# Designs tried in a protein design run: designed miniproteins, single chains, continued (2). Part 98

Each design is a single chain, and the fold is of that chain. pLDDT is the mean over its residues in the fold that is shown.

## One batch from the design tools (miniprotein)

Design m7611
Fold by ESMFold2-Fast:
Structure m7611 (fold): chain A 73 residues (1-73)
Amino acid sequence: STPALPDEELEKELRKQLEKDKEIAKKEGDELSLKVLEYLEEKLKKGLEEYKALMRELAAKALSLEEVVELLE
């Protein structure tokens, strides 16, 4: 079960998920998804709140992958 995790544990699990998703994107040759995942990883490196803020903004705007890349560049 996925409980509400402390920020430290949540950050660790998010890093694991991003690495897994990046490997899948590389295997599939999905360069656009890979770019988005790399930007998300950089935000997570800046802090969990920065990552959450970006995820909320992306969800609220319902952006395509191309629009997400443009926003993050």
Scores: mean pLDDT 73

Design m7612
Fold by ESMFold2-Fast:
Structure m7612 (fold): chain A 74 residues (1-74)
Amino acid sequence: SMEEKKKEALKEAEELIKRLLEKGLITEEEAEELKKKVEKLIEEGKISEAASLLTAFALRRIGDELQRELEERK
């Protein structure tokens, strides 16, 4: 059902955001903002868009962190 898909998507999104926060890849404020955006998309039934947004954000943050580490070690 759509309700079950929304619940599962929200749980998976929350878990990923928590992992990003635990890894220090995102701040608490960024985590809250990202959660709001993803929750809104899921509520609107745009689960694929929510997944794409979250995945793209995570990959960008990993890239930014790697770039920052390289610059700090110069």
Scores: mean pLDDT 80

Design m7613
Fold by ESMFold2-Fast:
Structure m7613 (fold): chain A 56 residues (1-56)
Amino acid sequence: MSEEQIKEAEEYQRKGVEAMARGDRETAARYARKSALIAGKSEEEAERSAQAALDG
């Protein structure tokens, strides 16, 4: 995974954490999914990350 992909994935993960802090679980799930996909994870792993955000 490139350094640029790592930085982009970290940025989306950070935005997801900020959304969770606001109680916006749907936005947090969306960012968690994008972060996982940018990091090269499978669709199933991305979905698990999104589900974890939705579950709180």
Scores: mean pLDDT 79

Design m7614
Fold by ESMFold2-Fast:
Structure m7614 (fold): chain A 59 residues (1-59)
Amino acid sequence: MEEEKEILIRRAELLLKRTTNPEAKKYFQKAIELAKEGKVDEARKYLNKGIELYKEHQK
């Protein structure tokens, strides 16, 4: 769980630095917050939503 949490936080932070989409940033920020609170499953859902928004913007 701790290792998964750290990997998720780092991934979300990297994506947050790369995206210019404010909505995607919101989801990545929420994923980091939830992961820090130990809500890894919820954090993963927000991370995935942010990735979808990021990909849509890049297309």
Scores: mean pLDDT 79

Design m7615
Fold by ESMFold2-Fast:
Structure m7615 (fold): chain A 55 residues (1-55)
Amino acid sequence: SDEARVRLIAALARHALAEGAPLEAIRRGVDTMAETLSPEARARLHAEVDRLLAE
Protein backbone atom coordinates (compact mmCIF):
# COMPACT_ATOMS: atom_id res chain seq x y z
CA SER A 1 0.00 0.00 0.00
CA ASP A 2 2.64 2.57 1.00
CA GLU A 3 4.91 1.41 -1.86
CA ALA A 4 2.05 1.85 -4.35
CA ARG A 5 1.23 5.30 -2.94
CA VAL A 6 4.88 6.38 -3.12
CA ARG A 7 5.00 5.28 -6.78
CA LEU A 8 1.74 7.08 -7.61
CA ILE A 9 2.75 10.33 -5.88
CA ALA A 10 6.19 10.25 -7.55
CA ALA A 11 4.50 9.67 -10.93
CA LEU A 12 2.17 12.64 -10.32
CA ALA A 13 5.17 14.81 -9.38
CA ARG A 14 6.98 13.73 -12.57
CA HIS A 15 3.87 14.58 -14.62
CA ALA A 16 3.51 17.99 -12.94
CA LEU A 17 7.19 18.75 -13.62
CA ALA A 18 6.72 17.79 -17.30
CA GLU A 19 3.70 20.13 -17.48
CA GLY A 20 5.82 23.04 -16.19
CA ALA A 21 4.51 23.27 -12.63
CA PRO A 22 6.69 25.37 -10.28
CA LEU A 23 9.05 23.33 -8.08
CA GLU A 24 7.56 24.84 -4.91
CA ALA A 25 4.05 23.81 -5.98
CA ILE A 26 5.26 20.25 -6.66
CA ARG A 27 6.91 20.07 -3.22
CA ARG A 28 3.77 21.37 -1.45
CA GLY A 29 1.58 18.89 -3.34
CA VAL A 30 3.90 16.00 -2.46
CA ASP A 31 3.89 17.02 1.24
CA THR A 32 0.08 17.16 1.29
CA MET A 33 -0.30 13.74 -0.38
CA ALA A 34 2.37 12.25 1.92
CA GLU A 35 0.46 13.12 5.12
CA THR A 36 -1.02 9.59 5.39
CA LEU A 37 2.24 7.75 4.64
CA SER A 38 4.44 6.11 7.28
CA PRO A 39 7.62 8.05 8.18
CA GLU A 40 9.70 5.46 6.28
CA ALA A 41 7.57 5.74 3.12
CA ARG A 42 7.54 9.54 3.41
CA ALA A 43 11.37 9.58 3.59
CA ARG A 44 11.57 7.37 0.48
CA LEU A 45 9.10 9.61 -1.36
CA HIS A 46 11.09 12.75 -0.46
CA ALA A 47 14.30 11.08 -1.68
CA GLU A 48 12.63 10.08 -4.97
CA VAL A 49 11.19 13.58 -5.52
CA ASP A 50 14.55 15.23 -4.70
CA ARG A 51 16.20 12.92 -7.26
CA LEU A 52 13.51 13.78 -9.83
CA LEU A 53 13.83 17.55 -9.30
CA ALA A 54 17.66 17.33 -9.55
CA GLU A 55 17.38 15.81 -13.05
Scores: mean pLDDT 81

Design m7616
Fold by ESMFold2-Fast:
Structure m7616 (fold): chain A 88 residues (1-88)
Amino acid sequence: GPLSPEQLEELLKKSEEFGRDLYETYFGGPIELYDEARRRGLSVEEVAKLAKERGLPKNQILLAVTLLGVDQRRFEEAKKVVEEIKKE
């Protein structure tokens, strides 16, 4: 038969937890860093340094730098920082 209301609620909670883990892995860290950078007026280079100091994985650092570079129209600075990170 179908799941009870209690079983459905438990399954939904587990699905939400899995979704949060995926979000944090792919987007949470770089999105939060991007927002903080805008709030604090950080440069693309300062954001890259801060992300490295916080131990963010390379792909998340690249995403944060790219987002900030596009938003601030600092494309050449962002390209330079991205290439330096890729070499590491």
Scores: mean pLDDT 71

Design m7617
Fold by ESMFold2-Fast:
Structure m7617 (fold): chain A 63 residues (1-63)
Amino acid sequence: SEGLGAAVRAAMEAAAAGADAAEAAARIRATLAALGVDAEVTLEGNEITIRAGDEEVRVVLPP
């Protein structure tokens, strides 16, 4: 999904800029909302799981 790809890119950019996992998750949520994508975002440690319909994407942030 183009929306999921954009959200993952935004999270990776935030992490590269020094954002923690919670900030990256918030950025994913904001990006998906701006694109009109209805998705569930779950954070566990430094791992973010995005569920949008039948699609699931897992993003593990670097330490």
Scores: mean pLDDT 77

Design m7618
Fold by ESMFold2-Fast:
Structure m7618 (fold): chain A 76 residues (1-76)
Amino acid sequence: MLLSEEEIEELVKKSFELGYKELSKVLPEEKAKEIAEKLTELYRRYIEALNAGDEAAAAEARAKLEALAEEIEKSL
């Protein structure tokens, strides 16, 4: 599946909105926004790597997402 840059931007925007909404239920607003922005940037890299067929870059982005998830758990 090959996504356009426009389609990737729409997915990234929707991901941020959903992540921020869910995180703001359990974290202070400012921290929820900061974490949602970090998650969204890594998700963008992951989607772009998958779209390009770059399995190595996709794996690296996934590992960074997992590391950030662990950091979030330590912050709760």
Scores: mean pLDDT 78

Design m7619
Fold by ESMFold2-Fast:
Structure m7619 (fold): chain A 55 residues (1-55)
Amino acid sequence: NLEEIKKKINEIIDKIQKIDPDIAEKFKKELEKVKTKEEAELLLSIAEEVLKKLE
């Protein structure tokens, strides 16, 4: 479900924002461009890796 994946991405973006708001803003802009489940899954994977690197 695209909507559920977008919610997960937003949760990760919120965590990134507490560490680096500039990176979080870039992810928010990319999320707005996401139209398919495949694009959402790719963005989720990237966001998870970025969060792990920032932690």
Scores: mean pLDDT 84

Design m7620
Fold by ESMFold2-Fast:
Structure m7620 (fold): chain A 65 residues (1-65)
Amino acid sequence: SELDIAMLEIKAAVYKLIGLVKDIRIEDGTIIVDLSKDTPEAREAAEELKRIGEKLGVKVEVRWV
């Protein structure tokens, strides 16, 4: 499914953010990525993750916790 493909692509993209990602989960068809620190690099990564979701028609939400 598109959701499964999006999850795999997001997991690959967040591999570059080791230490900044607290959690990745699916809630009601939305992929939620929890980031631990608001940095310029984290903001750029959040934008990349949202683009992956947009390309695949899957909702992606990035949260700072």
Scores: mean pLDDT 78

Design m7622
Fold by ESMFold2-Fast:
Structure m7622 (fold): chain A 56 residues (1-56)
Amino acid sequence: MIDEVVRKAIEKLMEKTGLSEAVARALLEREAAEGGLSVRELSQMILDDKSAYDFE
């Protein structure tokens, strides 16, 4: 039951951070909650504006 947008954001986080899928998903959920966003909204922001969330 994962949106393509959410799945792509998780994959991008895994690539940048080296975290497992489960941990990357948990991080995404936490960041969304801290930012007052839904998981989907944060996922769209990550994918649509890569530079805003360039973690290095």
Scores: mean pLDDT 71

Design m7623
Fold by ESMFold2-Fast:
Structure m7623 (fold): chain A 92 residues (1-92)
Amino acid sequence: LTEQAREYLGEGMDAFSDKNYEKAIEYFEKAAKLAEEAGDKELLAKALTYRGEAYYKLKNYEKAVEDYEKALSLAPNSTAAEENLKKAKELL
């Protein structure tokens, strides 16, 4: 589960780099589901942070905020999620 989740994270990041944000979201959703099944809170937080970034690029700031808030609840020391959350909230 954790290894497959990391593989989907990589595929999502590749799609994100290609600016295919919809495809990136699909991969990050798969990664998040497997991380949740594995009980890996840190990996789940990472997948949610990346999915939030993809939603932000699509200007879906509400969904981006939801993902960043959940990521921070799972990994409170994530500076990236905290900074991105603040930025996304300003655009709501």
Scores: mean pLDDT 85

Design m7624
Fold by ESMFold2-Fast:
Structure m7624 (fold): chain A 75 residues (1-75)
Amino acid sequence: DAVARFREYAAIALDASQPAEKRAAALRELWGLLGDLPPELHPEALAVFRRIAEDPSAPAAQRRLAASILALAEG
């Protein structure tokens, strides 16, 4: 279930208590799952990437990657 997997990885990527490496891996999994999501969940998915891009607890590289994914998905 791509939806359940997306939500699980979103929780990890947004969890400030998780190691940076695990958060980075979760973000890559979210990007990979984006194409497998139903169109009606597109707004939820974009909101997750926006939250990561704006998360001050996330490493700068992860914030930049999330912002790039969001820009590509919205363009």
Scores: mean pLDDT 83

Design m7625
Fold by ESMFold2-Fast:
Structure m7625 (fold): chain A 67 residues (1-67)
Amino acid sequence: SKEYFEKLKKALEELYKEGLISKEQYEELLKAIEEAEKTGDTSILSDALLKYLNEEQIDKLLELLSS
């Protein structure tokens, strides 16, 4: 849903502001969210998260999404 994508974008912005992900990781993940929104293919997001984030970064993202 659009609400889910907005929450995900805010969580990624928070990780970037905290210095937990790089600007390049942040920008690539925002591109993946935009493509998933346009196509409806959420596998684009899953693939990008696994490609660009390590396990620690994924865990921190999931923590923010559950808050």
Scores: mean pLDDT 83

Design m7626
Fold by ESMFold2-Fast:
Structure m7626 (fold): chain A 60 residues (1-60)
Amino acid sequence: MIVAEGEFKTIEEAIGAAIAAIGLDPNAKVTVKGTKVTLEAEDTEAGRAAAEFILEASKK
């Protein structure tokens, strides 16, 4: 199982990132708390793509 966490500048950015991650892996569990997004996914190509997306998007 892959776990990725990211903090975003706004709640809108956090929600947008969560939606995009679900689009990459619809089976992933995504939790949004304010500006923080937590992703739990299986170690698949889709899960890795969703996790990497959250990590990279939150670095900006």
Scores: mean pLDDT 82

Design m7627
Fold by ESMFold2-Fast:
Structure m7627 (fold): chain A 67 residues (1-67)
Amino acid sequence: MLSLEERMRALQERLAELLKDPSLREAVEALVAEVERLGQELKAQGVPLEEIQARVNEELERGLAAL
């Protein structure tokens, strides 16, 4: 089972790889902005930080897989 830290590191590595492709950069930046917006909305709803981090990571993984 991967730890949360291992999952975050894998996501950061994938983001770095995708950002090497100029054609994907705008899509990646748009995805990050959307995920940040989701995190802010969940925070405004009083969702605990650990649950926000988990949800944000899941949405980012899903979005990156769709690119």
Scores: mean pLDDT 77

Design m7628
Fold by ESMFold2-Fast:
Structure m7628 (fold): chain A 74 residues (1-74)
Amino acid sequence: DEAEAERLLRESLERIRERDPKLAEIAEKIVEILREDPSASPSEIAKKLGISQSTLRRTVDTFLETGRAVAAAA
């Protein structure tokens, strides 16, 4: 369901923001880039944000782990 996906996205971002606001800001920017260009590679996203690929990977991993935890709690 689209409504469930939007809820998981919102709750995941809020959870990350309460623990690490800077990581949440990066995660939001990654989502915006992917919405504009779904085919963007990790290297292109990292370059656009001015971050390392390691920082990008860590942010994505944290976002996915948080999303799974939110989904499991729902």
Scores: mean pLDDT 76

Design m7629
Fold by ESMFold2-Fast:
Structure m7629 (fold): chain A 92 residues (1-92)
Amino acid sequence: SIIEELKEEAEKGDAEAQTRLGYIYLKQGDPEKAIEYAKKALELDPNNAYAYTVLGEAYAALGDLEKAKEAYQKALEIDPDNVLAQANLEEL
């Protein structure tokens, strides 16, 4: 139900819904879908630190550590107190 609602809102251009879908796909083991939705969210809201964090985690899951690092660094530029992005960057 929540995934169906998020898909409808994401199709309507809701950046928060797109970011949340990206996170859900990442947790379901679909990092490619997570990247797709995180990128769509960033097209609408380029200052979304959470979308960059999701993007970084998805790239790391695919083994693209350089893109993961770039995404986490961008999240920290937007939100320097983002503990999750800081921790994930240190683990790369």
Scores: mean pLDDT 85

Design m7630
Fold by ESMFold2-Fast:
Structure m7630 (fold): chain A 61 residues (1-61)
Amino acid sequence: MSPEEKFLATVDNIAEQLGLSEEEREELRERVRQAFKEHNGDLDAVLTELKRLVKELVEKR
């Protein structure tokens, strides 16, 4: 499993646990894909971005 696939699986797990809509889940998946592209596969940078995005979604409630 690639690091990108592993992060996408993590996004799916977070979405299920938080009860996110399908649209919110797809937005997180797309942003993770973009983060991998922008950060040239830097896992720490992608993880930081994912944590920030999850926090933003939770705070918008």
Scores: mean pLDDT 76

Design m7631
Fold by ESMFold2-Fast:
Structure m7631 (fold): chain A 60 residues (1-60)
Amino acid sequence: SAEEARRRHRRRVLELLKEQAKYINDPELVAEIDRMLAAPEFDEARLQELIKKLQEKLKS
């Protein structure tokens, strides 16, 4: 289904964000992403907050 395809895409996005979090040496952010990857339900708002935090750290 389209919903399953979207969930698969979001999982790939989380994996890429995890690599970025490792690059900037943020173990708390890595742990947060791991929890999201393990969760049966996906939280879009939480993903957006995570992206914002990562972008802020990459600029600083």
Scores: mean pLDDT 78

Design m7632
Fold by ESMFold2-Fast:
Order: C-alpha cells, then sequence, then structure tokens
Structure m7632 (fold): chain A 66 residues (1-66)
C-alpha cells in the first residue's frame, strides 16, 4: 500500500545519508545498501577482502544519523 511505500522511501533516504557518511569517513571502502522491508535496511561495507554487513532498523538509522 501507499503507507508501505512511504516507509520504504524514508528508509532509502536514511540509508543514502548513512552511505554518504561512511564513504566520507572511509573513501577506500565500497558501501551499498538494500531496503529489506518497511523497518529494516542492510548496509554492506567492503574493504579489500573484508565484507561487513549491518542490518539496521529505522530507529537505529535515526540514532546513528543524529
Amino acid sequence: GAESERKKRYLRHLAGLLVKKLKAEQPDAEVSYEVVDEETVRITVKRGDEVTVYELTKEELEEILS
């Protein structure tokens, strides 16, 4: 529904801000995101051969970006 799409759009916005922040802090890292559902985003950080995956809720994203 429209509300679900609105929630996912907000998560994409927050995830985009976090990706921008992480790329600024770690310019040699490849950072990407995927919206898993209405409440959850997956952030992938790749540095050389090291791959780290974070699953973050909307609340956790808001806390990190504040």
Scores: mean pLDDT 83

Design m7633
Fold by ESMFold2-Fast:
Structure m7633 (fold): chain A 113 residues (1-113)
Amino acid sequence: SEVNEFYEKFKKAADEVIKLGEETADKAREINPELGEAVRSAVDALRELFDKAIEKIKNSSLEEGKKIVKEARDQATALGQALIAQAADNPEVRKLVEEFLEAVNKAFDEAIK
């Protein structure tokens, strides 16, 4: 079904984002341990956000599922922007977070096609 295909695409995108987030947190920690922990906390929040979204999509129509994914993307973007603001005085960590946020947006765009 279209809903099942959409579910599998979103689940795959979410998994890829979390893996990239974990790598980003590790790299940030090597540069600045405090900012690395902030990235780690944001990745944990994203994991919870995606788990809730995935469960809701399973019990939704395709149209409602797309709305759930868009709402999850908005929340993920807000978390990413908050991290960029926290890393304002550390250009290396800021670049890592900006690259992560770009990858998050690309993954969401691919999932809702």
Scores: mean pLDDT 84

Design m7634
Fold by ESMFold2-Fast:
Structure m7634 (fold): chain A 69 residues (1-69)
Amino acid sequence: SMEALFKRFDTNGDGVLDADELRALLESLGFAQPSTALVEAMIRAFDHNGDGTLDFEELKELLMGLGLD
């Protein structure tokens, strides 16, 4: 499930994904070598809280936007 995927890459258990954790998640989904600029742009686009991380709902919006849902 997407929740299990989120929990797998949330290495801190804080309920959010930082840029490194999001990059690892995208690589697991078949994205080859996502750039730091791309990952940071994705976070900024879906980070409704302005904390520089994505929570589970923000990640779902990102993945739906990429057609991965």
Scores: mean pLDDT 76

Design m7635
Fold by ESMFold2-Fast:
Structure m7635 (fold): chain A 69 residues (1-69)
Amino acid sequence: VAEALRREAERARKAGKEAVALALEARAAEEEGNPEEAERLLREAEEKYGEIELSLGLMRASIVALEAK
């Protein structure tokens, strides 16, 4: 699951969707058992890109995680 999330994060970053990439990386960190890193990434995304972009990224991360199970 974490590897699928990181691959999708790289694709999002290449497409210029940095907030989505950060949300995907945060979900990957949670799946790897690192909630502190996940919180840091989510805070960075919210601060730089705002709540709407973060919310879209979180929905994307949930879909990728469900499909990768």
Scores: mean pLDDT 76

Design m7636
Fold by ESMFold2-Fast:
Structure m7636 (fold): chain A 91 residues (1-91)
Amino acid sequence: SSVIEKQLRGSFATAVSALLSMRDQSTDEEKKEKIEKLIKEAEEALKKGNYEQALKLLEEALKLAQEAVPDRTLDLQLAQDAIQQMRDLIS
């Protein structure tokens, strides 16, 4: 469904925005690079219609972002909620 695809892309964009915000707030350069790489790989998976792989890569990026900036609770919550919305849409 084109409606579901639009909602998936919207939730993906929200998750990416929150993860990039968390990345920019980190001083851990190695984790910043890994988060960026995972987001780019997730974008490629989404472009190919591999929604489950895109979701998995965003979850990996979220784990690294949470480890890098554990006190950024609002950005973390936004990313978690967006990722959960994607999961619900592909279930």
Scores: mean pLDDT 87

Design m7637
Fold by ESMFold2-Fast:
Structure m7637 (fold): chain A 64 residues (1-64)
Amino acid sequence: MTIDPLRLEAEIELALGRMAFSLGMYELAIEKFREALRLAREAGDEELAREAEEELEEAERKLE
């Protein structure tokens, strides 16, 4: 089975966003979560898109 490259890239961006968030780099985390959300939506992975959206909202709250 061939792994969907868009889904894999979305998962990588999500992981990078989580790492940035844990380091207090909220602006970078937001950028990575936005890219993960875009890629997850393009891949049609609704669950991954939901995870990216939830984490994006949490990171945005840190800058408010």
Scores: mean pLDDT 84

Design m7638
Fold by ESMFold2-Fast:
Structure m7638 (fold): chain A 74 residues (1-74)
Amino acid sequence: ERRAVFRGRAKADAEGNVLSAEVEILETNLPPEEVERFKEGVLQALTDAARIMAKELGEEVEVSVVVETPAAPP
């Protein structure tokens, strides 16, 4: 079984600007190539979510998640 567990954080302001975004690998047995693809996907999803939430709330928002990735790509 292929597995990766990530911890991600993204912060955005009320204008929809991304202030920070980071992803850390907590656990993985995947090749580095697959790990990088998943990191990029998680970062993109987190930054998009933070921007949308911040704009809808009209305030600075931080989104944090722990994501267990499936073996299959998007």
Scores: mean pLDDT 76

Design m7639
Fold by ESMFold2-Fast:
Structure m7639 (fold): chain A 55 residues (1-55)
Amino acid sequence: MEEELRKLVNELIHKLKVTPEEMDEIQKRIEKTLKNFSVEDYVKALKEIIEELKK
């Protein structure tokens, strides 16, 4: 799970070239939605955001 999360963060920063400000907004968006949810829910939400950014 942590390895998958690191892979997704690396994709955002190095492949999609998101800025630190964009990363902060993504984190904020996920935390606002998930609140008390698990790392697996966080990974799922992050994958959805990455898919949106690729469009």
Scores: mean pLDDT 70

Design m7640
Fold by ESMFold2-Fast:
Structure m7640 (fold): chain A 72 residues (1-72)
Amino acid sequence: SEELVRRLVQEVVPGVVIGDVKIEGNKATVTAGHREDLDLEAVEKRLNAHPAVESAKVTGVGTGMRIELTLK
């Protein structure tokens, strides 16, 4: 589950540096950074388009992001 979440996030956001991953059932919270300024709205849209994702929310936190996923 954690490995699947990490691979999914890395696939959708190439070059992402994943910090913390917290999983509760089918929900995952990922704290991540990137060297470049990312369009977080575009990242959220791409995550929501992934076939394994039921819903995704991306929030900017400091220089990084918090990704909240609900998996199918």
Scores: mean pLDDT 81

Design m7641
Fold by ESMFold2-Fast:
Structure m7641 (fold): chain A 68 residues (1-68)
Amino acid sequence: SSEEEKQKELNEKFREIVEKYEAGEISEEEAAKLAGEAVLETTGDERWAELMARLMRHEMRELKEKKE
């Protein structure tokens, strides 16, 4: 369904955001914001955007703990 394709596409966008974070181009806060904005622009679903922003923030925190 289109919902599953959107989720996969957003997961790939999240991966790109992670790569930018690892390259030092963006902060953890910016990564979470970009993830939420991507979901909101793609789906218009504020609740889903909030959930995905939180997921991205969690992933950034995991990476940050290993680098620090």
Scores: mean pLDDT 77

Design m7642
Fold by ESMFold2-Fast:
Structure m7642 (fold): chain A 73 residues (1-73)
Amino acid sequence: MTKEELIEGLRKQVEALKKALAAVKAGEATVDRDAIEALLKDAEKLAEEYREKDPEAAELAEEAAEILKELLE
């Protein structure tokens, strides 16, 4: 995976998560908590790994983790 592919993938994931969060808050959708918890763990790990190597990727991963935490509330 190239850096550009990683960044684009993360941006798309953040957009999808924002839409999912809006739908859940509106009562239009439900989430699989186990799947969201797994995604949160992966997002937090990605943010930690890329914090110094690629701050843009780390920032997107941290944004994804924040949205995933809200989905679990």
Scores: mean pLDDT 79

Design m7643
Fold by ESMFold2-Fast:
Structure m7643 (fold): chain A 58 residues (1-58)
Amino acid sequence: MDAEIEKIKENLEKGIELAKKENNKVIARVVLHDAKEEKEKFNDPRFDELIKRAEELL
C-alpha cells in the first residue's frame, strides 16, 4: 500500500476510536468530513470503509 495513504488511514482510524470512546458526535463529524476529503483527493476505496464507520457513529 502507499505509505502516505496508510498514515492518513491510521490517523482517521484513531479519530473514529476517539469518537466511539468519548461518544462525541462532533469528533465523528470532523472525522467523516476529513475522510470524505481524503477520498476525493486519492479516490481510494480504503476511505469508503472509514466514511461508513464514521457515519455509523452519527
Scores: mean pLDDT 81

Design m7644
Fold by ESMFold2-Fast:
Structure m7644 (fold): chain A 60 residues (1-60)
Amino acid sequence: GLGERLAMHDLGLSPEQVAEVVRLLREGRREEAIALLQRTSGLSDRQAEGALEALERYGG
């Protein structure tokens, strides 16, 4: 689930979409990474920020 266990599959992201978010974060394009998460997963700003923090831990 999104609250306790924020995993890429729980967000409905494909491996390719996860890779794109990680790439944007590595390029410092945080706003675009947030927009991609919101567009693909329907997340709120708060939820997208939490998802990005999780992905930064896995990708950075």
Scores: mean pLDDT 70

Design m7645
Fold by ESMFold2-Fast:
Structure m7645 (fold): chain A 85 residues (1-85)
Amino acid sequence: MADEYLEKGRQYYFRGEFEKAVEYFEKAIELDPNNGRAYELLGDAYFSLGQLEKAIEYFKKAAELMDGEEKERVEKRIQFLESLL
């Protein structure tokens, strides 16, 4: 299930293994390409790797797949990260 890859990605992210986190989040997206949360977590992993432009790209994709407070949260993160570029 996509949720299993998402959870494994989160576990690697928690351990600071950001490249492995990216790998598992990408697998989650392959199984469920409309999972906005998976794109948000992929953005988090790229941010932790110092890849700011890539992080912004994935946060924008997450926001497109989200609504309400979740979308607002991600859009605020995009604005903050764009202010660093």
Scores: mean pLDDT 85

Design m7646
Fold by ESMFold2-Fast:
Parts: structure tokens; sequence; C-alpha cells
Structure m7646 (fold): chain A 82 residues (1-82)
């Protein structure tokens, strides 16, 4: 369980850095790079949330986490592409 929590923390920090880079890309007008960075950040964030759920014994929440994560990413990407 501790190993899963540690891995989740590492993924959270990496996702945070990618999200920051995506924001910088948006400010620079590079919407394509921002979308790419957001997709990668979201993949890492989703994985971190899944690992945290597994560590907590809440693996039955994984489908909900995946569905909600995909919906948020789709909304964020639509805003960048608009």
Amino acid sequence: AEALRREAEELYERARELAREAEEALRAGDRERAAELLREAHELLTRAMILKAEAAGESDRIPEIEERSAAVLAEELALIRA
C-alpha cells in the first residue's frame, strides 16, 4: 500500500509540472503543444488517482475515476481548441 501511495505522489508532482508547462504554452499561443501537455498531465493524474484508490482499498471506484477524468480532459481540450 505504501509503495502505491509513494508512486501516486510522484505522478501527482509530474502531472503538476506538465500542467504548468501547458499553461505557459497557452500564454505563448502554442495551443497544439498545450493540448499535448494537458493530455500527458491528465494521463499521469488519472494513474495517480487510480493508485491512490487501490492503496485505500477502493478499487471499485476506478471506473468512476476513469470516466470523470476523460470527461474533464475532453472539456479542457475543447476550450483550448475553441
Scores: mean pLDDT 81

Design m7647
Fold by ESMFold2-Fast:
Formats: C-alpha cells, structure tokens, sequence
Structure m7647 (fold): chain A 77 residues (1-77)
C-alpha cells in the first residue's frame, strides 16, 4: 500500500464518520450542524477520489453522491 492509498483510505473513513454525524444531527432536527457535517464529508470524499484508484475511488464517488443527496434533503427542510 502506497502513502497515497493509505491517505485515500483515511480520508474515506473520516468522510464516512462525518456523513454519519450529519445523519444523526438531521434526525435530531439540528439541520445547520447536519449540513456542516455533510459539507466536511463531501470535501473529504473529494480528496479521497483524487488520491484513490480502482474500488477505493468508486466507493468514495458513491459516498460523495450519498452525502450530497443527504445534504440537499436537509437544506429543503
């Protein structure tokens, strides 16, 4: 595993954590904090896409799409 691959994996994992935090905040009605958490997740997934390749990049792309969709739904509240 290269340093780039390790960094991409770490960014993907961190992005997933922020996505889950955003989801939990939205469930509690804290939409402003949920949006901020999703924005952080999206930035992390974008970095993971830039550094990753193959399956890792595809997973990061899917996670980014989910975070964008979740953010948009919260913004419509």
Amino acid sequence: MSEKELEAEQLLALGRMYKEIGKKLAEKGDYESAIESYEKAIELFEKAIELGEGELKELAEKEREEALENKKKVEEE
Scores: mean pLDDT 84

Design m7648
Fold by ESMFold2-Fast:
Structure m7648 (fold): chain A 80 residues (1-80)
Amino acid sequence: SAEQEKAVQEAKEIGKKTLKELEELVKKGESIEELLKKIDEYNAKIQELLEKLTPEERELVVEVYYETFEEMEKILEKAK
């Protein structure tokens, strides 16, 4: 559906922005608490996006979310 395609695009854009923001926070030596706060903000945005979709339409957005989260984990591993 057009709503699903738009939601997938929005999820990708939100993910890309969040990954860049997390990388900047890690480069600045920000606390793990600040990184987790950014992830919580991302989760809230994705949750809002999912609430507008049918269960079937959610599957592709969840795949984008999962891929983005794997990249987030890699960034967090660089935070010491």
Scores: mean pLDDT 83

Design m7649
Fold by ESMFold2-Fast:
Structure m7649 (fold): chain A 67 residues (1-67)
Amino acid sequence: SEEELDAEVRLALAEIYKGIGNWLEKQGRKDEAIEAYKKALEVARQVDTPEAERLIKEMEENIEKLK
């Protein structure tokens, strides 16, 4: 269904933002990494799946780690 496709696309977008955040973190760009992780979190929160819940927790942990 379109609803399932929207969830899959949103999760893919959240994973892209996670990847950007991880790359920025490795470059020592902590504030920019936090912003990328926040974008991943925002997109993942629009999806009601176990995969999204896992990603949300991971992004919250990454943000706390970098504060």
Scores: mean pLDDT 86

